# Designed miniproteins, single chains, continued (2): the designs that were tried, part 79

Each design is a single chain, and the fold is of that chain. pLDDT is the mean over its residues in the fold that is shown.

## One batch from the design tools (miniprotein)

Design m6915
Fold by ESMFold2-Fast:
Structure m6915 (fold): chain A 65 residues (1-65)
Amino acid sequence: SHTAEGLALFAAGRYEEAVAAFRAALAEDPSNLQAQMGLGLALSRLGRLDEGRAWGRELRALFPN
C-alpha cells in the first residue's frame, strides 16, 4: 500500500519520496490517519510548512467530517 511505502521511505530518511507516497495514499483514502500524520511529519522534516498547510486545507475539503 502507499501508506506502507510512505512509512518505509520515511524510516529510510527519504522524505520527499515519503511525501509522494503519503499523498498517493490520501488520494485513495483521505481518512487514512497514518498517511495524514506521515505527510505532516515528512513535510516538517523538509521544512515545507506552507505546502503542509495547503495539503491540510485540501484534506479538509475532501473529508470535512
Scores: mean pLDDT 77

Design m6916
Fold by ESMFold2-Fast:
Structure m6916 (fold): chain A 56 residues (1-56)
Amino acid sequence: SAKEEIMKQMIYYASEGVLNRILSLYETDPEKRAKLLAEAEELDRRSYELEREYKS
């Protein structure tokens, strides 16, 4: 169903966000670390938007 697909995408983006934060802990280049954290924030935003769509 459409809602099941949205839920799977929501979980995927949330999981990728967590992975980017973990990778940032091991990144020694501050510019690359900042990019990983910015990408994590964008992934969390996408997951949150999908969660709101799922609940509507």
Scores: mean pLDDT 86

Design m6917
Fold by ESMFold2-Fast:
Structure m6917 (fold): chain A 84 residues (1-84)
Amino acid sequence: MSPLERVREQIRELVTRHVKELWADLAKAPNDPEVHLKIILEHLNKLSAELAELKRAYPEVPLEELERIWNEELARITAEAIAA
């Protein structure tokens, strides 16, 4: 299995977990746009930190490829969550 295939699998797992946690936190939060924005920003910061760690763990994967895979998986799981 290529390093690219391994990183895609890890990104899929990480993004899926974080999106599920975001939706769970939003569901528990009061119906306040200010509170919802803070929750969204906190989860975006966590996702950014995870991406930075993946860049360090897989230096052999080109940065552009890793960011492309990240954006594709994030778009996919977000679309699936909206459709549910």
Scores: mean pLDDT 78

Design m6918
Fold by ESMFold2-Fast:
Structure m6918 (fold): chain A 72 residues (1-72)
Amino acid sequence: MELSEEEKERVAGVAYMLYQMGVDPKEMSEKQLRSALRIFKGPVLDDVRLKSALEFLRKASMEEIKRLAFGK
């Protein structure tokens, strides 16, 4: 199931924050992403939407993730 644009922006925000802390968001496991979203107040996603968020992060460039994180 595809993420909404708002969910993509919120996921990108958490991913970019982790990237700046030295964590590669493209190498994250499902468990790591679930924990990160909970800790950094990302969207609450079910298992299907969490898998879609992982696929989004793996396919998107870091420039796209940064753009979505900052809304530009």
Scores: mean pLDDT 79

Design m6919
Fold by ESMFold2-Fast:
Structure m6919 (fold): chain A 55 residues (1-55)
Amino acid sequence: MTEEEKKQIVEDALKNPELLDQLSVEQLQTIYDIAEELGNEEVVKLAREALEKKL
């Protein structure tokens, strides 16, 4: 995955956080890891909240 792809994933999560609720646990874990790597605390929180709803 490229740096541009990682940034796009984070931007998409910020624009449409409701879409995170439709993703699998595996997809949410991937987004969480990417957000942590990029230091985007807001997306880390969004992914964690979506994971908590599924678990």
Scores: mean pLDDT 79

Design m6921
Fold by ESMFold2-Fast:
Structure m6921 (fold): chain A 71 residues (1-71)
Amino acid sequence: MKEEKGKELLEQLEKEREKILEEYSKLSEEDQKKLIEQVEGAIEQAEKLNFEEVKELLEELLEELKELQEE
């Protein structure tokens, strides 16, 4: 049951990743920083729950967001 929920969560995060990247480009510098902090918090939560695949996806998203912030 929990493994099945983990896969559904991963699929939801993949779909949300695209939306987050699109929205991020439209955000103010302050809101971009806030979003990065939210993703970092989500990574910590995934690590505590041992959702390694979710953590990896969130880490990839964080790298992408930081790259966009520095452009």
Scores: mean pLDDT 73

Design m6922
Fold by ESMFold2-Fast:
Structure m6922 (fold): chain A 81 residues (1-81)
Amino acid sequence: ADEEFRRLTEEAARHAEEAVRAYEAGDFAAAEAHLRRALEALARMGELADRASPETIAEAERLLEPLEEAVQAVADALRAA
């Protein structure tokens, strides 16, 4: 569970970063696609949360927290368009 949760955390972070980068480049279609992939990984992490250690969950929260505001800004901008 922990190893799969870590892989999903890395996948979510990667797609979140790619969504922000694509949005900054003006590629809104790519930004939306990466945002969707990040949200899918986060949903899968939610399904595994009961099987992951508290330490692994805390680690994921620390890795994703810096991206949360930027991802929310991209999501809001895409909704407004």
Scores: mean pLDDT 80

Design m6923
Fold by ESMFold2-Fast:
Structure m6923 (fold): chain A 63 residues (1-63)
Amino acid sequence: APLTREQAEAALAEAVAAARAGDGERGNRYGTLSVLGFLELGDEAAARAAAERVRAAMREGGL
């Protein structure tokens, strides 16, 4: 089933936290879920912002 906005935002928060901690697998899994969730909601700007936040968090985590 498509994610709600709250679920997409929760997935983004998990992705950012995992990526900052150096957990690239969890960061990528939840990051992908968040981006796809925002795209399914028709929110391309939120999807792009989510991808950028996850990439920044990956760099912060040494990934």
Scores: mean pLDDT 85

Design m6924
Fold by ESMFold2-Fast:
Structure m6924 (fold): chain A 109 residues (1-109)
Amino acid sequence: GPSLVEAALADPAGREALRLIHKAMQAYADGDFEKAIELAKEAIRVAERAPHGDALRAMAYSVLGDIYYKAGDKEKAVEYYRQAIEDARRAGHPDLAAVLEARLKEIEK
């Protein structure tokens, strides 16, 4: 099927959510976890208004999982990865769900 990026680019709200996800990833790479969290949460809010919002929410929740894991909050990381897995499955992206499930399994040890 189409990639998550292709699905996001089909709609203005989807494009805005993807832009916010990319900004969140950049803030995370820069070590600005507070800004990364704010941008990822805004991406989730924008995605709720987008067609295929479940796929965009899965991406944003995955980024939140990465941020909290890097910050040492394993419990929150697990919660956000589980939300990402559920949204990926609802969006019809079992391949993304499988990748996130493998990551979750490694983190839970």
Scores: mean pLDDT 84

Design m6925
Fold by ESMFold2-Fast:
Structure m6925 (fold): chain A 56 residues (1-56)
Amino acid sequence: SLEEAIERLKSPDPEEQVEAVRRLGEAGDPRGRQAILEALKSPDPEVRKAALEAAS
């Protein structure tokens, strides 16, 4: 679910954050879009890459 994906973005695990970002991108919900935009500013490069792909 979207809510679970948004919650998973708060995980300290970059792999979980990447999967959450991809789920949010697939959903196309405005809440997901805001979370993806935040992920673009992540300190982790893999999370930023996933956010770029999800935002496009």
Scores: mean pLDDT 79

Design m6926
Fold by ESMFold2-Fast:
Structure m6926 (fold): chain A 64 residues (1-64)
Amino acid sequence: MEEELRALLREAGLSEEEIERILRAVREGDFDTVDRLLTRAVIEGKVSPEQARRIAELARELAR
């Protein structure tokens, strides 16, 4: 699951630093931070809204 999430974030064009921030937030259950980072990536044109939704869905599944 985490490796799949990392692969999706990398494919979307996020930097290693951005990927680690998102993964850390997921491990901590901080979905407000996850949503904020994904929203910023969409605004910057790095990630589509559909990709952001899919990533957020997988992140929530990881938290159980």
Scores: mean pLDDT 78

Design m6927
Fold by ESMFold2-Fast:
Structure m6927 (fold): chain A 68 residues (1-68)
Amino acid sequence: MKVDELVEKFREAMKNGDEEASRKILEELRKLGHEDALLDAVYEVNRELISDPSLKEKIDKIEKEKRF
């Protein structure tokens, strides 16, 4: 699995304010067939980027997107 690579790209997209890239990364994680991987990736990013409130807002928006 390449979840770590996608998580890193997700983090970079959030820092750059690239909403489209962030959504694309979540779609790629979904294609891996593991919804748990999506949750783990989001939590990993949130833990590392806790000090950035603007990034938390963007992550929250994307997290809601993956809701079934």
Scores: mean pLDDT 61

Design m6928
Fold by ESMFold2-Fast:
Structure m6928 (fold): chain A 66 residues (1-66)
Amino acid sequence: MKLKITFVGDVRYGIGLVLRLIGDPRFEVEKLSENTYLVTYHGDKEGFEKFVEELKADPNFEVEEV
């Protein structure tokens, strides 16, 4: 399952998210641009859906499923 994440708010919160995802073996993170990342999730579908909901609730990110 793949997700494109764009930082639209404070870069500080974007860096915090990237560091958190890099520490989690369920995620692969690829940098597409200065503020856009492609995230691949290797866990279960329910965990992915919860992660997407949590990101969509954060005004610092725009999230698109690929």
Scores: mean pLDDT 79

Design m6929
Fold by ESMFold2-Fast:
Structure m6929 (fold): chain A 55 residues (1-55)
Amino acid sequence: KIEEEIEEAIKAAEEGDTQKAAEAALRAGASSKAAWEAANTKDPEEMRKIILEAA
């Protein structure tokens, strides 16, 4: 479940959909701050790290 949300966040960010990326990160367990940081990072590994550390 968490892995699926992280993958959705990464895909949305790569497509340029920052809002969708942040929403997916929130569902993965990230805080609002961490979700928006992840959505604006553009590095898939950095995004994964931010989300997992917040979860």
Scores: mean pLDDT 75

Design m6930
Fold by ESMFold2-Fast:
Structure m6930 (fold): chain A 62 residues (1-62)
Amino acid sequence: SLIQKAVSLASAGGILYSAGDYADAVALFDEALELLKQAGAPQSLIDQVEAQRERARKKLAE
């Protein structure tokens, strides 16, 4: 399903974030968000991934 693929991408983004690959983490979170929105996923799940993306983006801006 689109939601399952999005969750897998978000998990991969989290791994990249932990490795310090912030730009690649943001890219995976962006892909996950597009799939979640396309699937009509719950807003709480979208908000969680958006928060992870913003965390990774802030690392690039520091």
Scores: mean pLDDT 88

Design m6931
Fold by ESMFold2-Fast:
Order: C-alpha cells, then structure tokens, then sequence
Structure m6931 (fold): chain A 61 residues (1-61)
C-alpha cells in the first residue's frame, strides 16, 4: 500500500539520520510521518519524506 511505502522510505531515512548523529531528529521525523498517515494526509507525508531525503543528502555533502 502507499502507507507501507511511505513508512519503509521514512525508516530508511531515519536510519541515515541516526548514522549521521541525529537520533532526536530521526525520532521526530518518524513520529510526524506516522501522525500524517493516521490522519490520512498521505500527500503531505510523501512531501515530508522527500524534504527530509534532501536534508540528509545536504548533511552528507
């Protein structure tokens, strides 16, 4: 399902955030994604995943 895809991608990003030394941000991100999914706001959840992915790439540069 779309919800499962969003959760899977969010978990991957959260692992990278933890590896980069940002476990608090990883937890906050996962909590926000789960909230958006529970509220049926799947488009906003997807955008949040994409924005955090860009932030992770910036942190690696």
Amino acid sequence: SEEEKIREEAEEIARELEELGHPALARYFLDEIEKLIKEGRLEEARKAVEEMRKMVESLKA
Scores: mean pLDDT 85

Design m6932
Fold by ESMFold2-Fast:
Structure m6932 (fold): chain A 70 residues (1-70)
Amino acid sequence: ELEAAVAELERLAAGASPEAAAHLREAVAALRAGDFTAAAEHLARAMALLPPAAAERAGEAFARAAAAVA
């Protein structure tokens, strides 16, 4: 379940602007490292740079990933 949610975040990063993609990838790296606070901060920065629909999808994928590791 964590890996599926991480794959969704990586897929969103591949289709995003370079700045948004960088923050999404930093959020994924932080999640894999168990750094929940850093992951949430990077996600928030990415969501500010994404169109509303993409931001919603990123937030949903992050929530699933976070639930899987919490």
Scores: mean pLDDT 80

Design m6933
Fold by ESMFold2-Fast:
Structure m6933 (fold): chain A 92 residues (1-92)
Amino acid sequence: SAAAEAAEEMARRAEEAAKEGGEEGARKALEAAAEGAAAAEAAGPGKAGFWASVGAGAAATAAAAGLAAGDGTLGAKLAAKAGRAGAEAARE
């Protein structure tokens, strides 16, 4: 599924961003989430696309919250977890 592949790619990018940490890691996680959401929408309607979009939204929220709180490392880490959960849901 194109949506499941998009969710997996987003999760992978968010996990790499979490390894970097800091404000830069959170910004990269937010960018990955935005691109992941666009890719899920482009894949079209369906259960996989729905869960990929939910995961991307949760990842974006986590990364943005981390940036706002001055804890980019935690934001990126939570975004990676949200992205991974979305990818797992998109495969079911």
Scores: mean pLDDT 87

Design m6934
Fold by ESMFold2-Fast:
Structure m6934 (fold): chain A 58 residues (1-58)
Amino acid sequence: SMQRALEEAEARGQRYLEAVREANKVMEELSKDPSLSDDEINLAAAEAGRAVAAELLA
């Protein structure tokens, strides 16, 4: 039904926000290490976000 589709879309939005928050947290922590390149920080943050998204969708 349309109502269930909307509820599922809102739940997906919430999971997306949680994945983004985890990626941002990893980025902030790794940005404190001057030995890491921006590319390495961005890759690690993206991988952390994907891992959280995969767990929330399981």
Scores: mean pLDDT 76

Design m6935
Fold by ESMFold2-Fast:
Structure m6935 (fold): chain A 81 residues (1-81)
Amino acid sequence: SELHELLSEAFELASELQEILDEIFSKDPNNEEAKKLQKELGETVERLIEAWNNRDLEAAKEEVERLKELKKRAEELKKKI
């Protein structure tokens, strides 16, 4: 199922993003940009759960693209810490 493949990719990306954020918080626990990324990750995961419940392929694709952008932002932030 394309939806199942997208959800698997999304949860892998979310896991990778969480690891990057955890590393940032280990060095700078009050980093405001990292806190904002953590909030956006949480909101994205909630929308992914909704997309899965509704079997909404297009919504799942949008959230995968969002996770890729959030991960890129976290990687750039990590370089500055």
Scores: mean pLDDT 89

Design m6937
Fold by ESMFold2-Fast:
Structure m6937 (fold): chain A 95 residues (1-95)
Amino acid sequence: MEELEKEAIEEAKKNSIDGSGETDVRIRIAALKDDLETLREILSKLRPDGKVLTEEQLRAVAEALRRQTRADIEENPDKTNELLRKIFEEIEKKK
């Protein structure tokens, strides 16, 4: 799992010079893992006022991100999305 996460983050870094790709991939991984604490931490850093999302709001964001990530994997089979697909498969195996 951690190896796949690291590879996905590094691939995103190569394709984005402004760091937005790394942040996007980290958010998607947290959403796939249902890791609300990591998702909260990343999203709080992106908010200019530092406002923290409620657990209900974080769950809604995670669900939306999971749906979008699945769609992206199907429509855009690039290396980053292939790594996200493998992460998703490993999460499903652990349930």
Scores: mean pLDDT 73

Design m6938
Fold by ESMFold2-Fast:
Structure m6938 (fold): chain A 65 residues (1-65)
Amino acid sequence: MEEIKELLERLAELHLEGGPRAEVEALQARLEELLARSELSEEVVEHGRRLVEEYRPLAEAKYAA
């Protein structure tokens, strides 16, 4: 969970600061990889998936606009 929280916080900072698209994509891929491994409790995985989905539209809007 802690690694997922750290990655999500970093992703949020990149969105706020206008960081490089490549770094945002790398962080999203890493988050998806960690969630897909199912090495966390079901509740933690569901919480992490929800956070990833919340950030995905922001990333898409930023680079599509």
Scores: mean pLDDT 63

Design m6939
Fold by ESMFold2-Fast:
Structure m6939 (fold): chain A 65 residues (1-65)
Amino acid sequence: KEELKKEGEELLKKAVEAALKGDFETAKELFLKAHEKFKEAGLDPAKVGEEIQEAFVKAVEEVEK
């Protein structure tokens, strides 16, 4: 389960990088794969999504300020 969670997190990171490069098609596919990995790991998507969103917002704010 932890291995699937880690794989999902890595896919999310790649999706963000693809989106920043303007490759939204690849970013969308990577986000879908990450979501599937989290579901297979038995994680609550709502809780995982909240923590990921918080980390993303914090990183963006650090760059802006």
Scores: mean pLDDT 67

Design m6940
Fold by ESMFold2-Fast:
Structure m6940 (fold): chain A 75 residues (1-75)
Amino acid sequence: SLVVNALITVLQDRQLSEQTRINAAVALGKIGDEKALPALEYVVKEDTEASSSVKAAAGEAIYMIQNKRPLLKVP
């Protein structure tokens, strides 16, 4: 979606503040769109410009998307 693409751009923008990039990662996780996974994985594994805080937020977003938290199976 357009929103997901915009958030991916914000996540990867090195000119933006750390907090803005963290917010983008969290928003991508909450949306749960698997289209964001390659960008989030890049931030965690490959992005030498990303701070540890941004990488941690991206990792949490990956977990949220992969575990589809809004639709967790009831035991």
Scores: mean pLDDT 77

Design m6941
Fold by ESMFold2-Fast:
Structure m6941 (fold): chain A 73 residues (1-73)
Amino acid sequence: AEEALEEGRRLAEEAIAAAEAGDLEKARELAAKAGEYLARALREGDEEVRARALALAREADERLQAIGDELLG
């Protein structure tokens, strides 16, 4: 569960970096992978791991949405 959370964090950070670089296709692919690992952390994790997975998912979603809004105007 903790390994899934950490891998999800790494992939979410890579997705955000790809989006910031303008590689939206790579960002979507990495975000999808991050979501799979975070979903695993939510299913298998204890309350603390689940809370951290939800917080990470919200942060990543907010940052990716902000980048998307910049690009779309």
Scores: mean pLDDT 78

Design m6942
Fold by ESMFold2-Fast:
Structure m6942 (fold): chain A 74 residues (1-74)
Amino acid sequence: SREEAIKLLEEAIRLIEEGKYEEALKKLQEAGHILDSLGEDEAMELVDQAGVLLALGKKEEAIRYLKEAIELLK
């Protein structure tokens, strides 16, 4: 559900801030699958880009993308 995706994205942001990047990426994958199933293409693209940014060590940019995705879903 949309609510489940939001919770996973909020948890991912917390994990990123704690430096737990592997766990954060797993939460982003779970959220992305839910968003894809819901047809939330714009939010899904933001989550996918956040994952790429996180892999590049750009944590602040990744968090901004995730916050934008959350706002689109509310």
Scores: mean pLDDT 85

Design m6943
Fold by ESMFold2-Fast:
Structure m6943 (fold): chain A 70 residues (1-70)
Amino acid sequence: SEALLKEAEELKKKGIEAAKKGDFKTVNEYSKKLDEIAKEAEKLGDKELAKKIREMIEELQNTGVRAALK
């Protein structure tokens, strides 16, 4: 679960950087990857980690929306 959390945090960071640069293809790809990691965490019974990753997806999507409106 710690490895999944680190992977998710790294994808979120890179996704936010991509969103700020207007690379929405990368934002969408990383959002999908984060959703996959959240589902994997749920399968492992780590509901707390899955919740944290879903919050990361929300933050990434919100950043992408704000950047797209600029």
Scores: mean pLDDT 80

Design m6944
Fold by ESMFold2-Fast:
Structure m6944 (fold): chain A 65 residues (1-65)
Amino acid sequence: EAEKLKKEGEELLEKARQAAEAGDSAALARHMVEAAKIAMKLYELGDTETADEILAEVARIATAA
């Protein structure tokens, strides 16, 4: 279900941002990897726009950390 995956991805991105603010690089890396996995599942379902949004945010968080 694309809607459920979108919500899961958004929650993982929020956890990644919180980990970045806390300086927890290990938690940041784990949450970014899980968010990227959600994006891959969204591509499988044909929700390419939501997948692209998640990957763009992962890249943004990664370059800021």
Scores: mean pLDDT 81

Design m6945
Fold by ESMFold2-Fast:
Structure m6945 (fold): chain A 77 residues (1-77)
Amino acid sequence: MEERKRKADEAAERLYQRIKELRAKHPTLTDEERVALVKELREAMGGKKISPDGTYEDFEIDPVEVAERLNRLLAAE
C-alpha cells in the first residue's frame, strides 16, 4: 500500500514536470494529452502495460492517487 502511494506521488511529480515542459511548447494541454502522459508514466515506471483492448491494468500505480497528487501539485503552483 505505501509503495503504491510513493509510486503515485512520483508519477504525479513526473507528470507535473512533463506538463510544465509541454506548456512551454503548447500553452493549452488537453485532457487527452494528460491521459496519454499517465499512460506513458505507468509503462515507464513499472513495465506495466495497458491491456490489448486498450484499458489500463492497475498493477503498481493507482490512478486515483496519481490524480490527487497531481491536483495538489497544480494547486500549489
Scores: mean pLDDT 58

Design m6946
Fold by ESMFold2-Fast:
Structure m6946 (fold): chain A 75 residues (1-75)
Amino acid sequence: KAEELIEEAKKALEEGDYETAIKLAQEAADLARKEGDWELEARAYAVLAAARAKAGDLEGARAAIRRLNEALRKS
């Protein structure tokens, strides 16, 4: 489930496994979008942005932040 994937992504991020964190956060965002859960979608993109920034992908992090803002507008 999206919430479980977000928690797993956060754990991977804390452990320095940025590749796994990015993968899990993206899967969580995709699942939350399919379910129409904008709150989980926003949380997933926040983790994705952090993971991409830690991996040195600042442009990818910026793209994730734009997606986060789009999800927040659904409130």
Scores: mean pLDDT 86

Design m6947
Fold by ESMFold2-Fast:
Order: C-alpha cells, then structure tokens, then sequence
Structure m6947 (fold): chain A 55 residues (1-55)
C-alpha cells in the first residue's frame, strides 16, 4: 500500500532534521556541550524511529 505523499514528505523532513542535528552535534563536540549533545541525540533517534515506523 502506498503511503500518502504528504506523510512521506514529513518523514523525509524528520530525517533531514536528524542530519542537521548531526552536523550541529559535531560542532558542539568541539565546544564540549554534553547536555546539548544528549538532547540532539535523543531528538535524532526519535525522528529516525518515527520515520521507520511511519514507513
């Protein structure tokens, strides 16, 4: 069954947000912000999990 294009686009946007978060995380590794790293990782994992469950 084909998923709605809008739902697929929203899932892709979540994946893109995860990639952007990874870039920000690399910048924060240099800065040493552990709290921000944890928050970014949790958000990224949640976005990927939701995308996989939606697919």
Amino acid sequence: LAAAAVSAAETAAAEAAGAATADALLAELDGGSAAKQVAATIAGVAAIEDALLAA
Scores: mean pLDDT 67

Design m6948
Fold by ESMFold2-Fast:
Structure m6948 (fold): chain A 88 residues (1-88)
Amino acid sequence: MVEEVRRELEKKAEEVVEESKKLLKEVLDEEEAERITEKLRELARLEVEALVAEAAGDEARAAELRERLRRAQEELREDAEKVAEKLA
């Protein structure tokens, strides 16, 4: 059941995002923490969609979502590097 798998993955992804938000709030101001948290939530959504497509055997859809995920991860990595430079 694709919808059941999606809901379970979405629940686990939200738990990870909430834990990350708590850690980010310890080292960043609230505005920066919220901005990065929204990007993490978008990454989690793309990961869930990719996993669902892979489970359904839709290789073309999974590949497209994996490419979008890679680009979103690259953007988040650049933001994280800027934050790390400010904290160093």
Scores: mean pLDDT 77

Design m6949
Fold by ESMFold2-Fast:
Structure m6949 (fold): chain A 57 residues (1-57)
Amino acid sequence: MSAADNAVQTGREAAEQGDVWATLTVAEALRKAGHTEDAEELFELAREAGASEEQLE
């Protein structure tokens, strides 16, 4: 169990709650840490939860 795995789970739970901001915050933190693939997955979940295209870039 890695820190990245924990962060992905936190982001998924935020997306399920409709907390787009929390999901995007976790995704951005993962991207900055070099976990680009995990970050991309959370950005897609944020989009499904209601994030605009501008927020996803």
Scores: mean pLDDT 74

Design m6950
Fold by ESMFold2-Fast:
Structure m6950 (fold): chain A 60 residues (1-60)
Amino acid sequence: SEEDKEMERILQALREAAQRLPKEKFVEIARDVLDYARRHFSPEKVERLEAEIRRLLAEL
């Protein structure tokens, strides 16, 4: 689906941001991404995105 494709693009962008940005900047971006996702994605996809963000933050 288009939502699945957008989700995959967002996940890839978050992984790249986690590698390139300081933790503080990553947290800002992750917050904005979650706010967007809560308005546009299903709750299940939001939970998946939150889980990936938590995992990336644990590595930073």
Scores: mean pLDDT 85

Design m6951
Fold by ESMFold2-Fast:
Parts: sequence; structure tokens; C-alpha cells
Structure m6951 (fold): chain A 59 residues (1-59)
Amino acid sequence: AAAALAAIKAAIAANASNAAAVNAIIAANAPSLSAADVAAVLATAVALNPSDAAIADAL
């Protein structure tokens, strides 16, 4: 749902400087998201912290 995706993106934005927190948010929510929603979440994470290798590898 769009509301769930928006909440996940907001959580990532709030934790953009903490790669471990971002990865934990993605891992906790990925099983309940569609492939397209997972891609959107990863794109948001990379855009907010493009120098983080762990986030880049997940994309």
C-alpha cells in the first residue's frame, strides 16, 4: 500500500546517515513488499546516502 511505502521511505530518510538502521528497516519490511516497492525503497536509500557501499550493493 502507498501509505506503508511512504512510512518506510520516511523511516529511511530519518536514518539516512546510519547504514545499519537503513538495512534493518529494509530487511524487516522487504518480505511484505512487492518487488517494485523494494526497488523504490532501495532507490530512496541510495539517493539519501549514495556513498554507502552496503546500500549500493543491495541495489
Scores: mean pLDDT 69

Design m6952
Fold by ESMFold2-Fast:
Structure m6952 (fold): chain A 68 residues (1-68)
Amino acid sequence: MTPEEKALRDIAAKYRELKAKVDAGEMTVDQAYEELVKWVEENVPEEVKDFALRVVKTLYTHLKNQQA
């Protein structure tokens, strides 16, 4: 598995966890975004971090549009 593939898989798992909390009303979209960014900063290697952060931003935009 490439570092990018691993990052996508791990981000997808974390996103599912955070989205479930947002959908349940336990967390705001902004809080979920902050948590996901922090998780990437702590868990994703430097060389893949820019890619991972772009993925996170795309997911944030999608969640925000669902709440508009």
Scores: mean pLDDT 80

Design m6953
Fold by ESMFold2-Fast:
Structure m6953 (fold): chain A 68 residues (1-68)
Amino acid sequence: VDEAEVYEALAAMAIALGDFKTAVRILKEALERGLPVDKDLVEEMIKKAEASGDYETAEELREILDKL
C-alpha cells in the first residue's frame, strides 16, 4: 500500500469518528512528506466540519486545499 493511501485512510477514519483536528494533522503531515492528497477528500472534510459547527477546522482545511 502506498504511504499516501495510508494517510488518506487514517484521515478518513478520524472524520468518521468526528475527530476533525486529527484529520487535519494527518493531512498536514502527508503534505510535509510530499505525498499527494485527494482534493475531493479535503472538500468532503470541509463540508463535514462546517456541518458540525467546527469553522476553525474548516478554515484550516481550506488552507490545505489551496496548496493542492
Scores: mean pLDDT 79

